# Designed miniproteins, single chains: the designs that were tried, part 27

Each design is a single chain, and the fold is of that chain. pLDDT is the mean over its residues in the fold that is shown.

## One batch from the design tools (miniprotein)

Design m977
Fold by ESMFold2-Fast:
Structure m977 (fold): chain A 65 residues (1-65)
Amino acid sequence: SDELLEKIAEELAKRLGISKETALKIVEAMNNRDYETLEKLAKELGISVEELEKIAKESYLSVLS
């Protein structure tokens, strides 16, 4: 749901020190398996796609617990 995605984006933004808007783009790209967008965003953040996916999954689990 939109509400759940917003909570995940908020947690991800806090963990990465980025805007909620940027975090929401990351969450949406992950849901769509848009690896091209994820690679671009990870490079802009100075981390690997694998590390970005790991932090996003941790953010998701944190919201669901």
Scores: mean pLDDT 84

Design m978
Fold by ESMFold2-Fast:
Structure m978 (fold): chain A 61 residues (1-61)
Amino acid sequence: MQLQPVVATPASQQKPEAARHYAQGVEAYAAGDLEGAQRHFVLALLADPSFEQARADARLV
């Protein structure tokens, strides 16, 4: 292919796997499972180290 019709930067949309882990972390946090929330936020950061929201939330847990 000469040109890619789609180009997306990670900054506008985190990797799907990172977003999924983050959602699970938020769910665990809402349930009062702080250790579970921390694990999920760490997994989100492992999938996408530039995931600023997961990084901020991981520091608070």
Scores: mean pLDDT 69

Design m979
Fold by ESMFold2-Fast:
Structure m979 (fold): chain A 66 residues (1-66)
Amino acid sequence: MDELRLKNAEKLVELGDLKSAINLAEILFGQKKYELAKKIVEAVLEKDPNNKEAKELLEKIRKKLE
């Protein structure tokens, strides 16, 4: 199930739907799936390095993984 969510998020990033990919990462973050949320946020930042929402979510994820 988590693999399917990651693949769906990667497809959203490739299609340029970064907002939907970030929303999925936030849902996973709320479920305490921090590593999976991190992978999605990193994919968004590869496509858009200045995406503020993705940067903020990545900082929250890093804090939980410390």
Scores: mean pLDDT 82

Design m980
Fold by ESMFold2-Fast:
Structure m980 (fold): chain A 62 residues (1-62)
Amino acid sequence: MLYKVTIVGDKPALLSDGSTVEKGAVLTATSYRINSDGEYVITLADGRLLVAAPEDVEITEL
C-alpha cells in the first residue's frame, strides 16, 4: 500500500540521511508507525525514514 505524506508543519522535517523537507512538500511512503515518543516514523518509497510529530504531517492512503 502507498501513502501520500504532506508536510503541513512550519518547521522542516528531518530525514534519516540528514536532509530536511519543508512545509508543502509531498512525499510517497510505503508504511508508517508511531514511536515511543508519539512521533510518526514514516518509511518513504526510496527507503529513507521521516520522523515527524503527528500535527506536522498529513497522511492519505493512495
Scores: mean pLDDT 82

Design m981
Fold by ESMFold2-Fast:
Structure m981 (fold): chain A 58 residues (1-58)
Amino acid sequence: PRVISEAVRDGVEYLALLAPDEAAARATEAELEAQGWTVVARGVLPDGEVLLVARRAL
């Protein structure tokens, strides 16, 4: 997956990334959850890439 944005606001860390396909998106979601992230948005793009947005309290 490719990280496209990172931000920290009000004690919360945000991460946006693109996975090349559905399988990579599923693996990335599992890894993020294992690291204490919560996936708050998921969208499939026209080219088959999956956008994931995750948050984690600091």
Scores: mean pLDDT 81

Design m982
Fold by ESMFold2-Fast:
Structure m982 (fold): chain A 79 residues (1-79)
Amino acid sequence: SREELIRYLRELAERGYAVLPDEETARRLTAFLNAEGARTGAFGARLGRDSEGRPVVEVVPLTDEDYRAYIRRLIEELE
């Protein structure tokens, strides 16, 4: 849902990564972020696992400030 997407985008803006409930949700978020990053040239996204084996999506920014500002604007657009 859009609410869940906004929640994960907030986690990404604050921490640079988000822990997802399942691999399918993590793949969708990764694809969405890579599409957005490709349009702007600002960042990429990677799918991984944390120490507990939970799916994690991480953003690879050009700079922390630039990417976080962009993600916060995306949150505003989705709300």
Scores: mean pLDDT 76

Design m983
Fold by ESMFold2-Fast:
Structure m983 (fold): chain A 65 residues (1-65)
Amino acid sequence: MNLVESYVDLLEKKAIEAIKNKDYETARKYLEQLRKMAQVARDAGLTELADYLEERVKKLEELIK
């Protein structure tokens, strides 16, 4: 329901805050955490969760570029 979404939202907020402070090093670390979660979800066959996480990763990648 919202347990994983709450954690993902926290990571996104931390990444965006780092980007605002021009701390791209920290932002990339949060991006890697989300990317790893997406891989685990896909490997476990959790297609809906994997798709959700991959979309969040893509959005953060666009912000960090």
Scores: mean pLDDT 78

Design m984
Fold by ESMFold2-Fast:
Structure m984 (fold): chain A 67 residues (1-67)
Amino acid sequence: TDELITELSLAIQRANEAAGDPAASDEWLRRAEEIVKELEKKDPQAGKTGRWAVEIARRTLAARRAA
């Protein structure tokens, strides 16, 4: 699970770095969603935390695009 948590953090970081490119940013968020699904299967509590992190990242990026 630690490996998946590290990959999830990296995917979210890459999405934030790509904030100026919506297509690239969305691709990293899609990857983060896949990682969260794997986390949910192996560790439901880590999966919930990961789901929340992706949701926050999505909302933050959407707000930046709307401004």
Scores: mean pLDDT 80

Design m985
Fold by ESMFold2-Fast:
Structure m985 (fold): chain A 62 residues (1-62)
Amino acid sequence: MKGVSADGTEGYTGFGGFVKAPKVTLDELAAHSQALADAFKAANWTPEGVAKARAIHEAFAK
């Protein structure tokens, strides 16, 4: 799969140079979903909450 690093550099996740990326499991998927929901609920359009939700989303999209 394809992803973007924090530096904005595009890359391929799963094989080659990005093979080190963690595999997504059901447990990880559930954890990300819960964390994202909590962050969004806490956001209430608060800059801190919005930043946290975005960070979780980007980490998962990696």
Scores: mean pLDDT 52

Design m987
Fold by ESMFold2-Fast:
Structure m987 (fold): chain A 94 residues (1-94)
Amino acid sequence: LAEKARKAIAEGDIESAKRYIQELIDKGDYETAYELAKELIAKEETAEGYTLLGKALLRLGKYEEAIEYAKKALELDPNNKEAEILLKTAEDLL
């Protein structure tokens, strides 16, 4: 799964990379998801990429950082419902 995500990032297949990173979060591999989401953002800054990074940070207990990246996602896409949910969840857990 991580190797598939890295290959997708390297090839510029952002949609596949997002799916594989979300699967890593769903499986509980938060550290790998965090590293890959950073690589994804370095390749292309998207609201979805920042939302995935924030989701991984939230699961790692890094609530303040999760809030920062949720806000960045909302700056890129104010209508991103996943980022809105992430922001509220992280703020509620502080």
Scores: mean pLDDT 85

Design m988
Fold by ESMFold2-Fast:
Structure m988 (fold): chain A 69 residues (1-69)
Amino acid sequence: MSLRGVEILEELKKKYPEKTRLTPEELIELLVELGYPETVARVLVHELQKLLKSEEIDLDKAIEIYKKL
C-alpha cells in the first residue's frame, strides 16, 4: 500500500479526532467532504475493509496496518 493512503487517513483523524470508528459509507462521505474524489475514497475504503475484515473501520488500526505494508 502507498504512503498516500496513510496521509489521507491521518488528515481525516486530525480533522475528526473523535471519529476513530467509521462505517464504510461514513468514511467515503468524510473523504469526499475533505476534497477527495468519490472513486478514490471508495477504492481506499474497499482496501481498508479487506485488511480489517470488520463492519467498522478503526482509523488507528488502519493507519498502523498501512504503515506496516
Scores: mean pLDDT 75

Design m989
Fold by ESMFold2-Fast:
Structure m989 (fold): chain A 70 residues (1-70)
Amino acid sequence: GAADARKAGAAAYAAGKAGDYAAASTLGHEMFNSPGAPPEAREYGRKAYEAGAAGDAATASVYGKLAFQA
Protein backbone atom coordinates (compact mmCIF):
# COMPACT_ATOMS: atom_id res chain seq x y z
CA GLY A 1 0.00 0.00 0.00
CA ALA A 2 0.91 3.68 0.05
CA ALA A 3 2.41 3.38 3.55
CA ASP A 4 4.79 0.62 2.38
CA ALA A 5 5.82 2.70 -0.66
CA ARG A 6 6.49 5.69 1.61
CA LYS A 7 8.58 3.53 3.97
CA ALA A 8 10.63 2.16 1.08
CA GLY A 9 11.16 5.67 -0.31
CA ALA A 10 12.31 7.01 3.07
CA ALA A 11 14.70 4.06 3.52
CA ALA A 12 16.10 4.57 -0.01
CA TYR A 13 16.65 8.28 0.69
CA ALA A 14 18.44 7.52 3.99
CA ALA A 15 20.65 4.88 2.30
CA GLY A 16 21.51 7.35 -0.48
CA LYS A 17 22.48 10.01 2.05
CA ALA A 18 24.77 7.48 3.76
CA GLY A 19 26.41 6.66 0.41
CA ASP A 20 24.92 3.15 0.14
CA TYR A 21 23.73 3.48 -3.45
CA ALA A 22 23.28 -0.29 -3.89
CA ALA A 23 20.85 -0.38 -0.94
CA ALA A 24 19.14 2.81 -2.16
CA SER A 25 18.68 1.26 -5.62
CA THR A 26 17.17 -1.94 -4.19
CA LEU A 27 14.71 -0.06 -1.95
CA GLY A 28 13.76 2.36 -4.74
CA HIS A 29 12.95 -0.57 -7.01
CA GLU A 30 10.84 -2.08 -4.20
CA MET A 31 8.83 1.16 -4.02
CA PHE A 32 7.97 0.90 -7.74
CA ASN A 33 6.81 -2.71 -7.23
CA SER A 34 4.67 -1.82 -4.19
CA PRO A 35 0.95 -2.33 -4.94
CA GLY A 36 -1.07 0.85 -4.68
CA ALA A 37 1.86 3.28 -4.81
CA PRO A 38 0.35 6.73 -5.60
CA PRO A 39 0.92 7.98 -9.17
CA GLU A 40 2.43 11.24 -7.85
CA ALA A 41 4.95 9.31 -5.73
CA ARG A 42 5.97 7.24 -8.77
CA GLU A 43 6.38 10.35 -10.94
CA TYR A 44 8.49 12.21 -8.36
CA GLY A 45 10.50 9.05 -7.64
CA ARG A 46 11.30 8.70 -11.34
CA LYS A 47 12.45 12.33 -11.54
CA ALA A 48 14.59 11.92 -8.41
CA TYR A 49 16.20 8.77 -9.86
CA GLU A 50 16.90 10.52 -13.19
CA ALA A 51 18.44 13.55 -11.46
CA GLY A 52 20.57 11.28 -9.27
CA ALA A 53 21.80 9.37 -12.34
CA ALA A 54 22.82 12.73 -13.88
CA GLY A 55 24.77 13.63 -10.72
CA ASP A 56 22.38 16.39 -9.58
CA ALA A 57 22.22 15.50 -5.88
CA ALA A 58 20.38 18.72 -4.95
CA THR A 59 17.61 18.16 -7.53
CA ALA A 60 17.41 14.46 -6.63
CA SER A 61 16.97 15.42 -2.95
CA VAL A 62 14.09 17.81 -3.74
CA TYR A 63 12.18 15.26 -5.83
CA GLY A 64 12.93 12.48 -3.31
CA LYS A 65 11.34 14.58 -0.56
CA LEU A 66 8.28 15.24 -2.77
CA ALA A 67 7.96 11.51 -3.52
CA PHE A 68 8.15 10.71 0.21
CA GLN A 69 5.40 13.25 1.00
CA ALA A 70 3.06 12.15 -1.83
Scores: mean pLDDT 64

Design m990
Fold by ESMFold2-Fast:
Structure m990 (fold): chain A 87 residues (1-87)
Amino acid sequence: MSKEELEREINAAMALLMVAVVRLTEEVDEEVLRLIKKAAEYAIKSGDEEAIKAVLEVAKEVLSRLPEDSPLRPEVEKLVEELEKEL
């Protein structure tokens, strides 16, 4: 990737993550998961460890807030595993 493309992908990841964090203060729903998944995709594409770590921290926070029987839990667990493998 060009440096400009890399910076855009990092910025996209961080912007989506910020929206997810703000939403997370209210509730954990499918939209929060969608935003975090997109943030993770951009962070992984960027290869930036700090961006990946930031998304991983938020994904772990989401997982901690979900009830054990939540249908979203397996999707968040998979996302955490994918992010941890990139570090």
Scores: mean pLDDT 76

Design m991
Fold by ESMFold2-Fast:
Structure m991 (fold): chain A 74 residues (1-74)
Amino acid sequence: SARVIAESYLLGAEEALKEGDYETAIKNAEKAIELAPDDKEINARAYKIIGEAYKKMGKYEEAKKYYELAEKLE
């Protein structure tokens, strides 16, 4: 199912984030949203990963935006 594939991309995004590959983390999280655009839980998790990646890259305005998007879905 699309949700199972989206979950796989989120796991890949978390692994990339732990390895310091922030661009790959963002891309994998974006793919999860693309595969399950109406899934509130998938989107909240993906936005948190994207926010954390931007924070680690020093892009604080982008990080804040994605944290706020995640919070609105919770």
Scores: mean pLDDT 88

Design m992
Fold by ESMFold2-Fast:
Structure m992 (fold): chain A 62 residues (1-62)
Amino acid sequence: SDEEIEEILKEAERELLREVVENGVVFEDPKGRLKELVERIARERGLSEEEIKRLLEAVDKS
């Protein structure tokens, strides 16, 4: 589960970087966008709402 959490965070970070680098997108709130990507990827992977909430809290505290 910890390994899965790490994979989700890395995937979300890669998606965010791709949006910035390839599409020239400038985010007013890049942390908020990262949280949106984490939530989407976690749901796609079938994580529970409790696991998703825990992931989002980890992003907020970093």
Scores: mean pLDDT 76

Design m993
Fold by ESMFold2-Fast:
Structure m993 (fold): chain A 62 residues (1-62)
Amino acid sequence: SDVEKAREALENGDYETALKYAIKALEKDPTNPEAVAILARVYQQTGSKEALDALVKAAEAR
């Protein structure tokens, strides 16, 4: 699944790929807690504006 690909990328330090697949997972399920957790970790490690924007959008979907 997209969330599994995001998790594997995160474990390998590939934050760009982790971000890509976590966003893709949220497109299918806007409230997916694993995808949100991965995005939060990417943001903590990189300060990515794209990761922050995706987190805000996920919070608004609740």
Scores: mean pLDDT 82

Design m994
Fold by ESMFold2-Fast:
Structure m994 (fold): chain A 68 residues (1-68)
Amino acid sequence: EPLLSEEEIRALVDEEAKELGIQLTPEDRDFLVRTLLFAQRTHGLTREQAREVIRNLLVWLKQQREAA
């Protein structure tokens, strides 16, 4: 299976953020996309694995905002 493109990763990030009701700044979205691209390049990720990682990172970002 070919690796997910940057466009596909951006779409997954936007989809998961919408499902979780999380509003992303452009900075947070770029952080997530870069992180997923690096992870995918390093060890490969299926679409489902990428979705799980995105979901976990979104929850982490929400916690960081609530802790500030």
Scores: mean pLDDT 78

Design m995
Fold by ESMFold2-Fast:
Structure m995 (fold): chain A 75 residues (1-75)
Amino acid sequence: SVDEALRREAPSFAEGAKGTIERAEEAVKKNDPRVPSILVAAYILYAMVRAAGDEATADELKERIDKIGEEYEKK
């Protein structure tokens, strides 16, 4: 099923999300206009982690994404 496939790939989605978030954190420091696009990619991966049932990792990812978005909006 799709749910079983999501659970199997959850570690890959989590690693992808973390890497994308790290890129977004660096982009915000440099006032890079690509920050919104990078955050969209991070949200998609976060959503997949959450759908796979890893709530703890998903909550950590969401907190980091929201913090980056807040920092970007202040500029």
Scores: mean pLDDT 81

Design m996
Fold by ESMFold2-Fast:
Structure m996 (fold): chain A 64 residues (1-64)
Amino acid sequence: ASPLEQAIYRAVGMAHELLHLGKVDEATKVLQLVNQASLALDDGDVERAEELVREAMRLAEEAL
């Protein structure tokens, strides 16, 4: 898997951790950003995907 795909998997893992902590709103936002990043990757927009993953990771780290 690419580094970007690995980052997406990590962000999903963090969202699951947030759900376990009862932080549903934060987890939902992280998953929404990850879904948008996956869509951008499917469209070949790597720069947009990287921006969305970076924001998802930032949100997850701040919420954990």
Scores: mean pLDDT 84

Design m997
Fold by ESMFold2-Fast:
Structure m997 (fold): chain A 98 residues (1-98)
Amino acid sequence: NMNDEIATLSPEAQAVFLKLASVVDSLIEATAKMYNQPELASKLLELRNRAYDEILELVKKNPTSVTVEDAREILRKLLQEILNLSDEEIEEIEELAK
């Protein structure tokens, strides 16, 4: 259970996780806005859940060294795997998420 695992983290690690989660959420929101396709809702949820699992694993291992760029790299990989997006489409999403 992700909520239970987050609750076992130090306050500092929880703060890092929440910061990375906000970056993931911003990029997913930008993806949804870019494509404007309600049919993608289940794929976007899958993307969010997988991204959250991977950033939680990173924060557990390296809470003091994990960066926003690590979260972006995870999401770029998942956007390619789950949605088959090109590098150009991912760059547009990152610009929209600013």
Scores: mean pLDDT 83

Design m998
Fold by ESMFold2-Fast:
Structure m998 (fold): chain A 65 residues (1-65)
Amino acid sequence: MKKLLQAYFEATKIAMEFGVLLDIRMEGDTLIVTLEKDTEKAREAVKRMEEKAQELGVELRVEKK
């Protein structure tokens, strides 16, 4: 749980840094990121989130609306 919460805050920071609109939520022990629009910046932000989640040992799932 502690690492999951850390991953959530890091993902939120990355989204703000890239200026992208993403729905970021926690479900059980998994971090879920939903893309409203598939843009280059959104893809780069997600890539960075995946790398950070991997460092923290947190499972990340990416969904599209």
Scores: mean pLDDT 79

Design m999
Fold by ESMFold2-Fast:
Structure m999 (fold): chain A 55 residues (1-55)
Amino acid sequence: SLEEQIQELEKKLEQLEREGVRLVIEGRWEKAREVEKEAQKLKAELEKLKAALAE
């Protein structure tokens, strides 16, 4: 269902955000930048799914 897809993506987004913070602390800035881009893409997908669910 859309609700299940939203929940799954929200969990992935939270994990990516935590990983990004850890990578910055570890000084792995290039990898942190890649994770940030992935998080932004997932956030955009989440917004689309939430908009579809709200209809």
Scores: mean pLDDT 83

Design m1000
Fold by ESMFold2-Fast:
Structure m1000 (fold): chain A 112 residues (1-112)
Amino acid sequence: TPEIKKLEKEIEEKLKAGDYKGAGSTQYSLGLAYERLGEYEKALEYLDKAIELWKDDPERVGGALYLRGEVYAKLGKYEEALEDYKKALELWKDDPERVEKVKKNIEKVKNA
């Protein structure tokens, strides 16, 4: 889509400018966009890149792991989904609303 091409250009420009945190945010947005389009393999590629750029930001890494877990679950990769959800729980342990959201997804995967 035109929106996806714009986001891909934004990533390149941010990386050239040394804005690694901003590049990670745009990569996460592409991961989410591809997930919504059902293009799960591309969603994983961009989420992996976002996690790598955000490695020192546990809040953002938790969000990317949670979304990557949802993508793995949609691909039937339930073990990988559970690993990502458990890591997101550890990073978000002091946020009750996020903890409950992740726990619901863990329960869905266990019942799949």
Scores: mean pLDDT 85

Design m1002
Fold by ESMFold2-Fast:
Structure m1002 (fold): chain A 74 residues (1-74)
Amino acid sequence: SAAREALLRRQAEAVLKTLEQVKKAYEEGLISKEFVEAVISNAESVAEKVAEVDPELAEELREKIEELKKLLEK
């Protein structure tokens, strides 16, 4: 339904903003690697759900997830 699609887009947009905030907080030493990994896991689940409704938004989420994963490997 259009209402469910709108809710999924809003959820994905909120997660995208959270990923940006989490990246900054981790770079500033304010949060643990384990916390970032938990956020990544949740974001991957949201990206998979929104991919059928908004593939471009899902791709933006996956790009930010990949940036965080690479940051954790440094």
Scores: mean pLDDT 87

Design m1003
Fold by ESMFold2-Fast:
Structure m1003 (fold): chain A 58 residues (1-58)
Amino acid sequence: MDINQFIIAYMAVKAALDAGWTDEQAIERAVESLQLTFGLSEEEARKIAEEALKTLKK
């Protein structure tokens, strides 16, 4: 996994959760950010976003 992609996903998920969004909304936010910033497919972006969510919920 690219560390820069993970950091962007982590920050996006954290910001969404801190704003009171649901887990799925936080993932969708991170997926959009990764697709716009790095040109990732939805599938690849979702895998990274889910990893970030898991890390935040440790």
Scores: mean pLDDT 83

Design m1004
Fold by ESMFold2-Fast:
Structure m1004 (fold): chain A 115 residues (1-115)
Amino acid sequence: HMEERWRRAEEEAYRIGKELLGEDVPREVQIAVGTLYRVARGEGPLAPEAFGSDERLRQLAEEIIKLLKEMGLPDEMIEGVRLYLDAVLGRATPEQVRRAVEAIEKGFEFLKKKK
């Protein structure tokens, strides 16, 4: 069931996001970062096709980018997230996804050092 799988993925992403960013970060950003981290590591059932043409997930992607900008994350990391979210929505090539994943991983290292 996709809804149950999404809920479980969201909870796990929230846990990972909290570990990476700390508790003073909004839940939505923690979930977004945790989700991208899991995908970057090839973990879990979160394949790009899982997000499909769900308009709710498209709106969530836009809100994630907005929250990351409000947090003052580096432009390189924000662009990486945007490319990954476009891939989830079926708009990016596999090579663009790889570059986005690498940029996000570098961003996580930067965020950990700021904590």
Scores: mean pLDDT 62

Design m1005
Fold by ESMFold2-Fast:
Structure m1005 (fold): chain A 75 residues (1-75)
Amino acid sequence: SALEAEIEAAQAEVRALPAEELPEAIAQLERQIELAEKAIEYAKKNGDEKLLEEAKRALEIARAVLAVAREKLAA
């Protein structure tokens, strides 16, 4: 699927990052997750189906990428 391909591409980019860039990448991903969660809450309250779909997609990507970034930092 398009979502799976986007996740794989984003994970590959994080795997290629120099180790010194991982802490900032992790901080940015954590901010993206927070923003996506707030967007989901807003979309649900306002019946914004398009924003809900986009925010859920962004959340799924950010969570999958963060998992790889944290695993790489721990190695």
Scores: mean pLDDT 88

Design m1006
Fold by ESMFold2-Fast:
Structure m1006 (fold): chain A 83 residues (1-83)
Amino acid sequence: MARSFENLPETQRKILELLGKRPLSARELAEELGLSQSTVSRHLKQLEANGLVERDEKTGLYSLSEKGRELLKAYLEYKKKLE
């Protein structure tokens, strides 16, 4: 089921924030986060199951779904309000 951004594990929130900047491969996400590709791939599967990320068939890159973009935007606006 869909959840608010804050209810996601910290690693998944970081993945969504990185994907909000640009599409990234699982390898690039692993490098940015200092994690193994295996760990990142497990989190990506859960995010895909929740409809928050999509894989680009042409490039193999992951990007935010519409729902993922909306969730991240709401979180960033909320975080900005908290200063």
Scores: mean pLDDT 78

Design m1007
Fold by ESMFold2-Fast:
Structure m1007 (fold): chain A 64 residues (1-64)
Amino acid sequence: SDAEAVAEARRRAEELKRQMEQLAQQKEESLKLIETLSDDPQRKQQLLEEMERQVQEQKKLLEE
C-alpha cells in the first residue's frame, strides 16, 4: 500500500540520518584524538587527510 511505502521510506530516511549523525560524532572524536596525539604538523595533516577520506567513503556507502 502507499501508506506502507511512505512509512518504509520515512524509516529509511531516519536510519540514514542517525548513521550520518554517528559518522559526524566519530569524525569529531577522531579530530580531538589527532590533536592530542600529534606534535608533528606533517603527520597531523596526514592523519586529518586519512580521516577525511574515511568519512567521505563511509558517507558514500550510506548514500550509495
Scores: mean pLDDT 78

Design m1008
Fold by ESMFold2-Fast:
Structure m1008 (fold): chain A 92 residues (1-92)
Amino acid sequence: SAEEYLKKGKESFKQGKYDEAIRNYEKAIELDPNNAEAYFNLGLAYLQKREFDKAIEYFKKAIELDPNNVEAKSALRFALLLKGEVEEAEKI
């Protein structure tokens, strides 16, 4: 199930296994494409790998699906700052 893959992804992330976390979050999204939490967690995993463009993309998707996710907005701002997109970060 999508929830089982989301759980496996979170466990891998907790262990610092970011590639394994990404694979499990992608499986969760394949089963449930509207899972805002899976997109947010996928963004966090890419952020840890310093793949800022992918992190930004997934945080934006998480916010699109759940506009009240203040953590996703904060993470998006942070990822934009790490990429050097200061003006874009200030708009969030």
Scores: mean pLDDT 90

Design m1009
Fold by ESMFold2-Fast:
Structure m1009 (fold): chain A 122 residues (1-122)
Amino acid sequence: LEKEVEEGLKSPDPEERLRAVLRTRLLKDEEKKYELLERALKDPDPEVRLAAVLNTKFLKDEEKKYELIERALKDPDPEVRLAAVLNTKFLKDEEKKKELLERGLKDPDPRVRELAAKLLEE
């Protein structure tokens, strides 16, 4: 499984890379799952990066989850940043969650700011 996901992420086909990202949730090795999601967040295709952000919720390591969501909040694509804000809800540390949501309030995209404001009220 790990080898198939690693090879899938190297595919020239973005659909194959996206499918590889979706399969990371099935990996039992948490370190490998983190490494592959971190790689996918650097993918040239924003849909692949979006899938990587959405799959951070399957990471058991709270600090690794925070790190990838924080990185995604700086992504050039507003849909990726929107997904990062949404995925703060899967962080258990309320202080870290609030820090990332406060960054979302300053985002240039109004949808990202609106979602961050809504989640801060919840």
Scores: mean pLDDT 87

Design m1010
Fold by ESMFold2-Fast:
Structure m1010 (fold): chain A 71 residues (1-71)
Amino acid sequence: SDLKKRLLKLIGEILSIIGEIFDLEKQKAAAKKAGDSATVAALDKQIAELEKRLAELKEEMNKLTEEINKE
């Protein structure tokens, strides 16, 4: 169904963001070890923005899944 295709695309977007968060967390760990508090703060802001977007996409996924289950 078209809804199932939309769900698969949304899952792909979620996985991409999870990968970006993982890479930023690695960069943050390196910055923390170097004592670079400014870079840690900047990375924390980027991670927080991506986590907010991830939460929004997961909510969209839940709503789409409910619509599929109603069919």
Scores: mean pLDDT 86

Design m1011
Fold by ESMFold2-Fast:
Structure m1011 (fold): chain A 56 residues (1-56)
Amino acid sequence: HMEELKKRVEEERARIDAGEARLAANTGLSPEGKAVYQAGLDEARARVEKLEEKLK
């Protein structure tokens, strides 16, 4: 159970990091578009951090 949750957290963190890298590489987005996408990534990261607290 906990090991499955830990793997899920690590996978989601990797996906968020990939999203951040993709956002940084994207030169076509408007500043507003970047802010919206970044807010989504920040929210996903906050959810992952909450799950990590449950693993302690």
Scores: mean pLDDT 77

Design m1012
Fold by ESMFold2-Fast:
Structure m1012 (fold): chain A 64 residues (1-64)
Amino acid sequence: SAELKERMQKLQDIVLEGTRAQKLLNDKDIRAKLTPEEIAELQAIIDRGKEAEVELVKLRKELG
């Protein structure tokens, strides 16, 4: 359905944001320049991305 396709696209976007945030935290030079608050914000984005990936896997199984 169109609604399910739109939901999957939104979840994919959240996963991509989490992946980008993880790359920033994995870069030691970038991480050294971040405040604890900025690190916590990036970690929250990563955690949301992981939750979105779990949901996306479940939706893909329902479609398969």
Scores: mean pLDDT 87

Design m1013
Fold by ESMFold2-Fast:
Structure m1013 (fold): chain A 92 residues (1-92)
Amino acid sequence: SEEELWDETNIALIVMELAVAKQIIRNNPDLSEEERKKLAEEVADNIAKLISEMSPEGRERALAEVDRGLAEIEKIDPVFAKYLREKLKEKL
């Protein structure tokens, strides 16, 4: 359906947002705490906006992809993963 297509599109955008964040963290291991917090806020805002536009079923799938992305980021930068998780809880 059209609703399912929009959910799939937003899930893909969420996966891309997390992949880009992961790449930024990987390429910049010396980011300050303030820079990590700022990036976490921006990523959380973008993801929360996408989730807000989705159906309940789409949201459940999106949250599963968020958990997967957070687990991958945590392997690289547990501090950034913590900030991102906290900001997402605040905005969702």
Scores: mean pLDDT 88

Design m1014
Fold by ESMFold2-Fast:
Structure m1014 (fold): chain A 79 residues (1-79)
Amino acid sequence: AGDGSALSEAQVAALAEELQALLRRYRGQDSPGMRHLEAAYIALRATPPRVDLALAHLARALELMPDPGLAALYRRLAA
């Protein structure tokens, strides 16, 4: 997408909660993909949220652990 409106802090917080649910789904798996999911969650929970950093980590996580829910979350955060 081209020029889009910045996500509100509330929208970023909601996406962070969805990412936390994905982290719970994959709990017990110690993998590089999980490390990137954790880093993305931390970036989204920062004040102010670090959306670009979260997107970079989510992109890497998708390469290492492809998941339709993660791909949908990435697209919503990137829009």
Scores: mean pLDDT 76

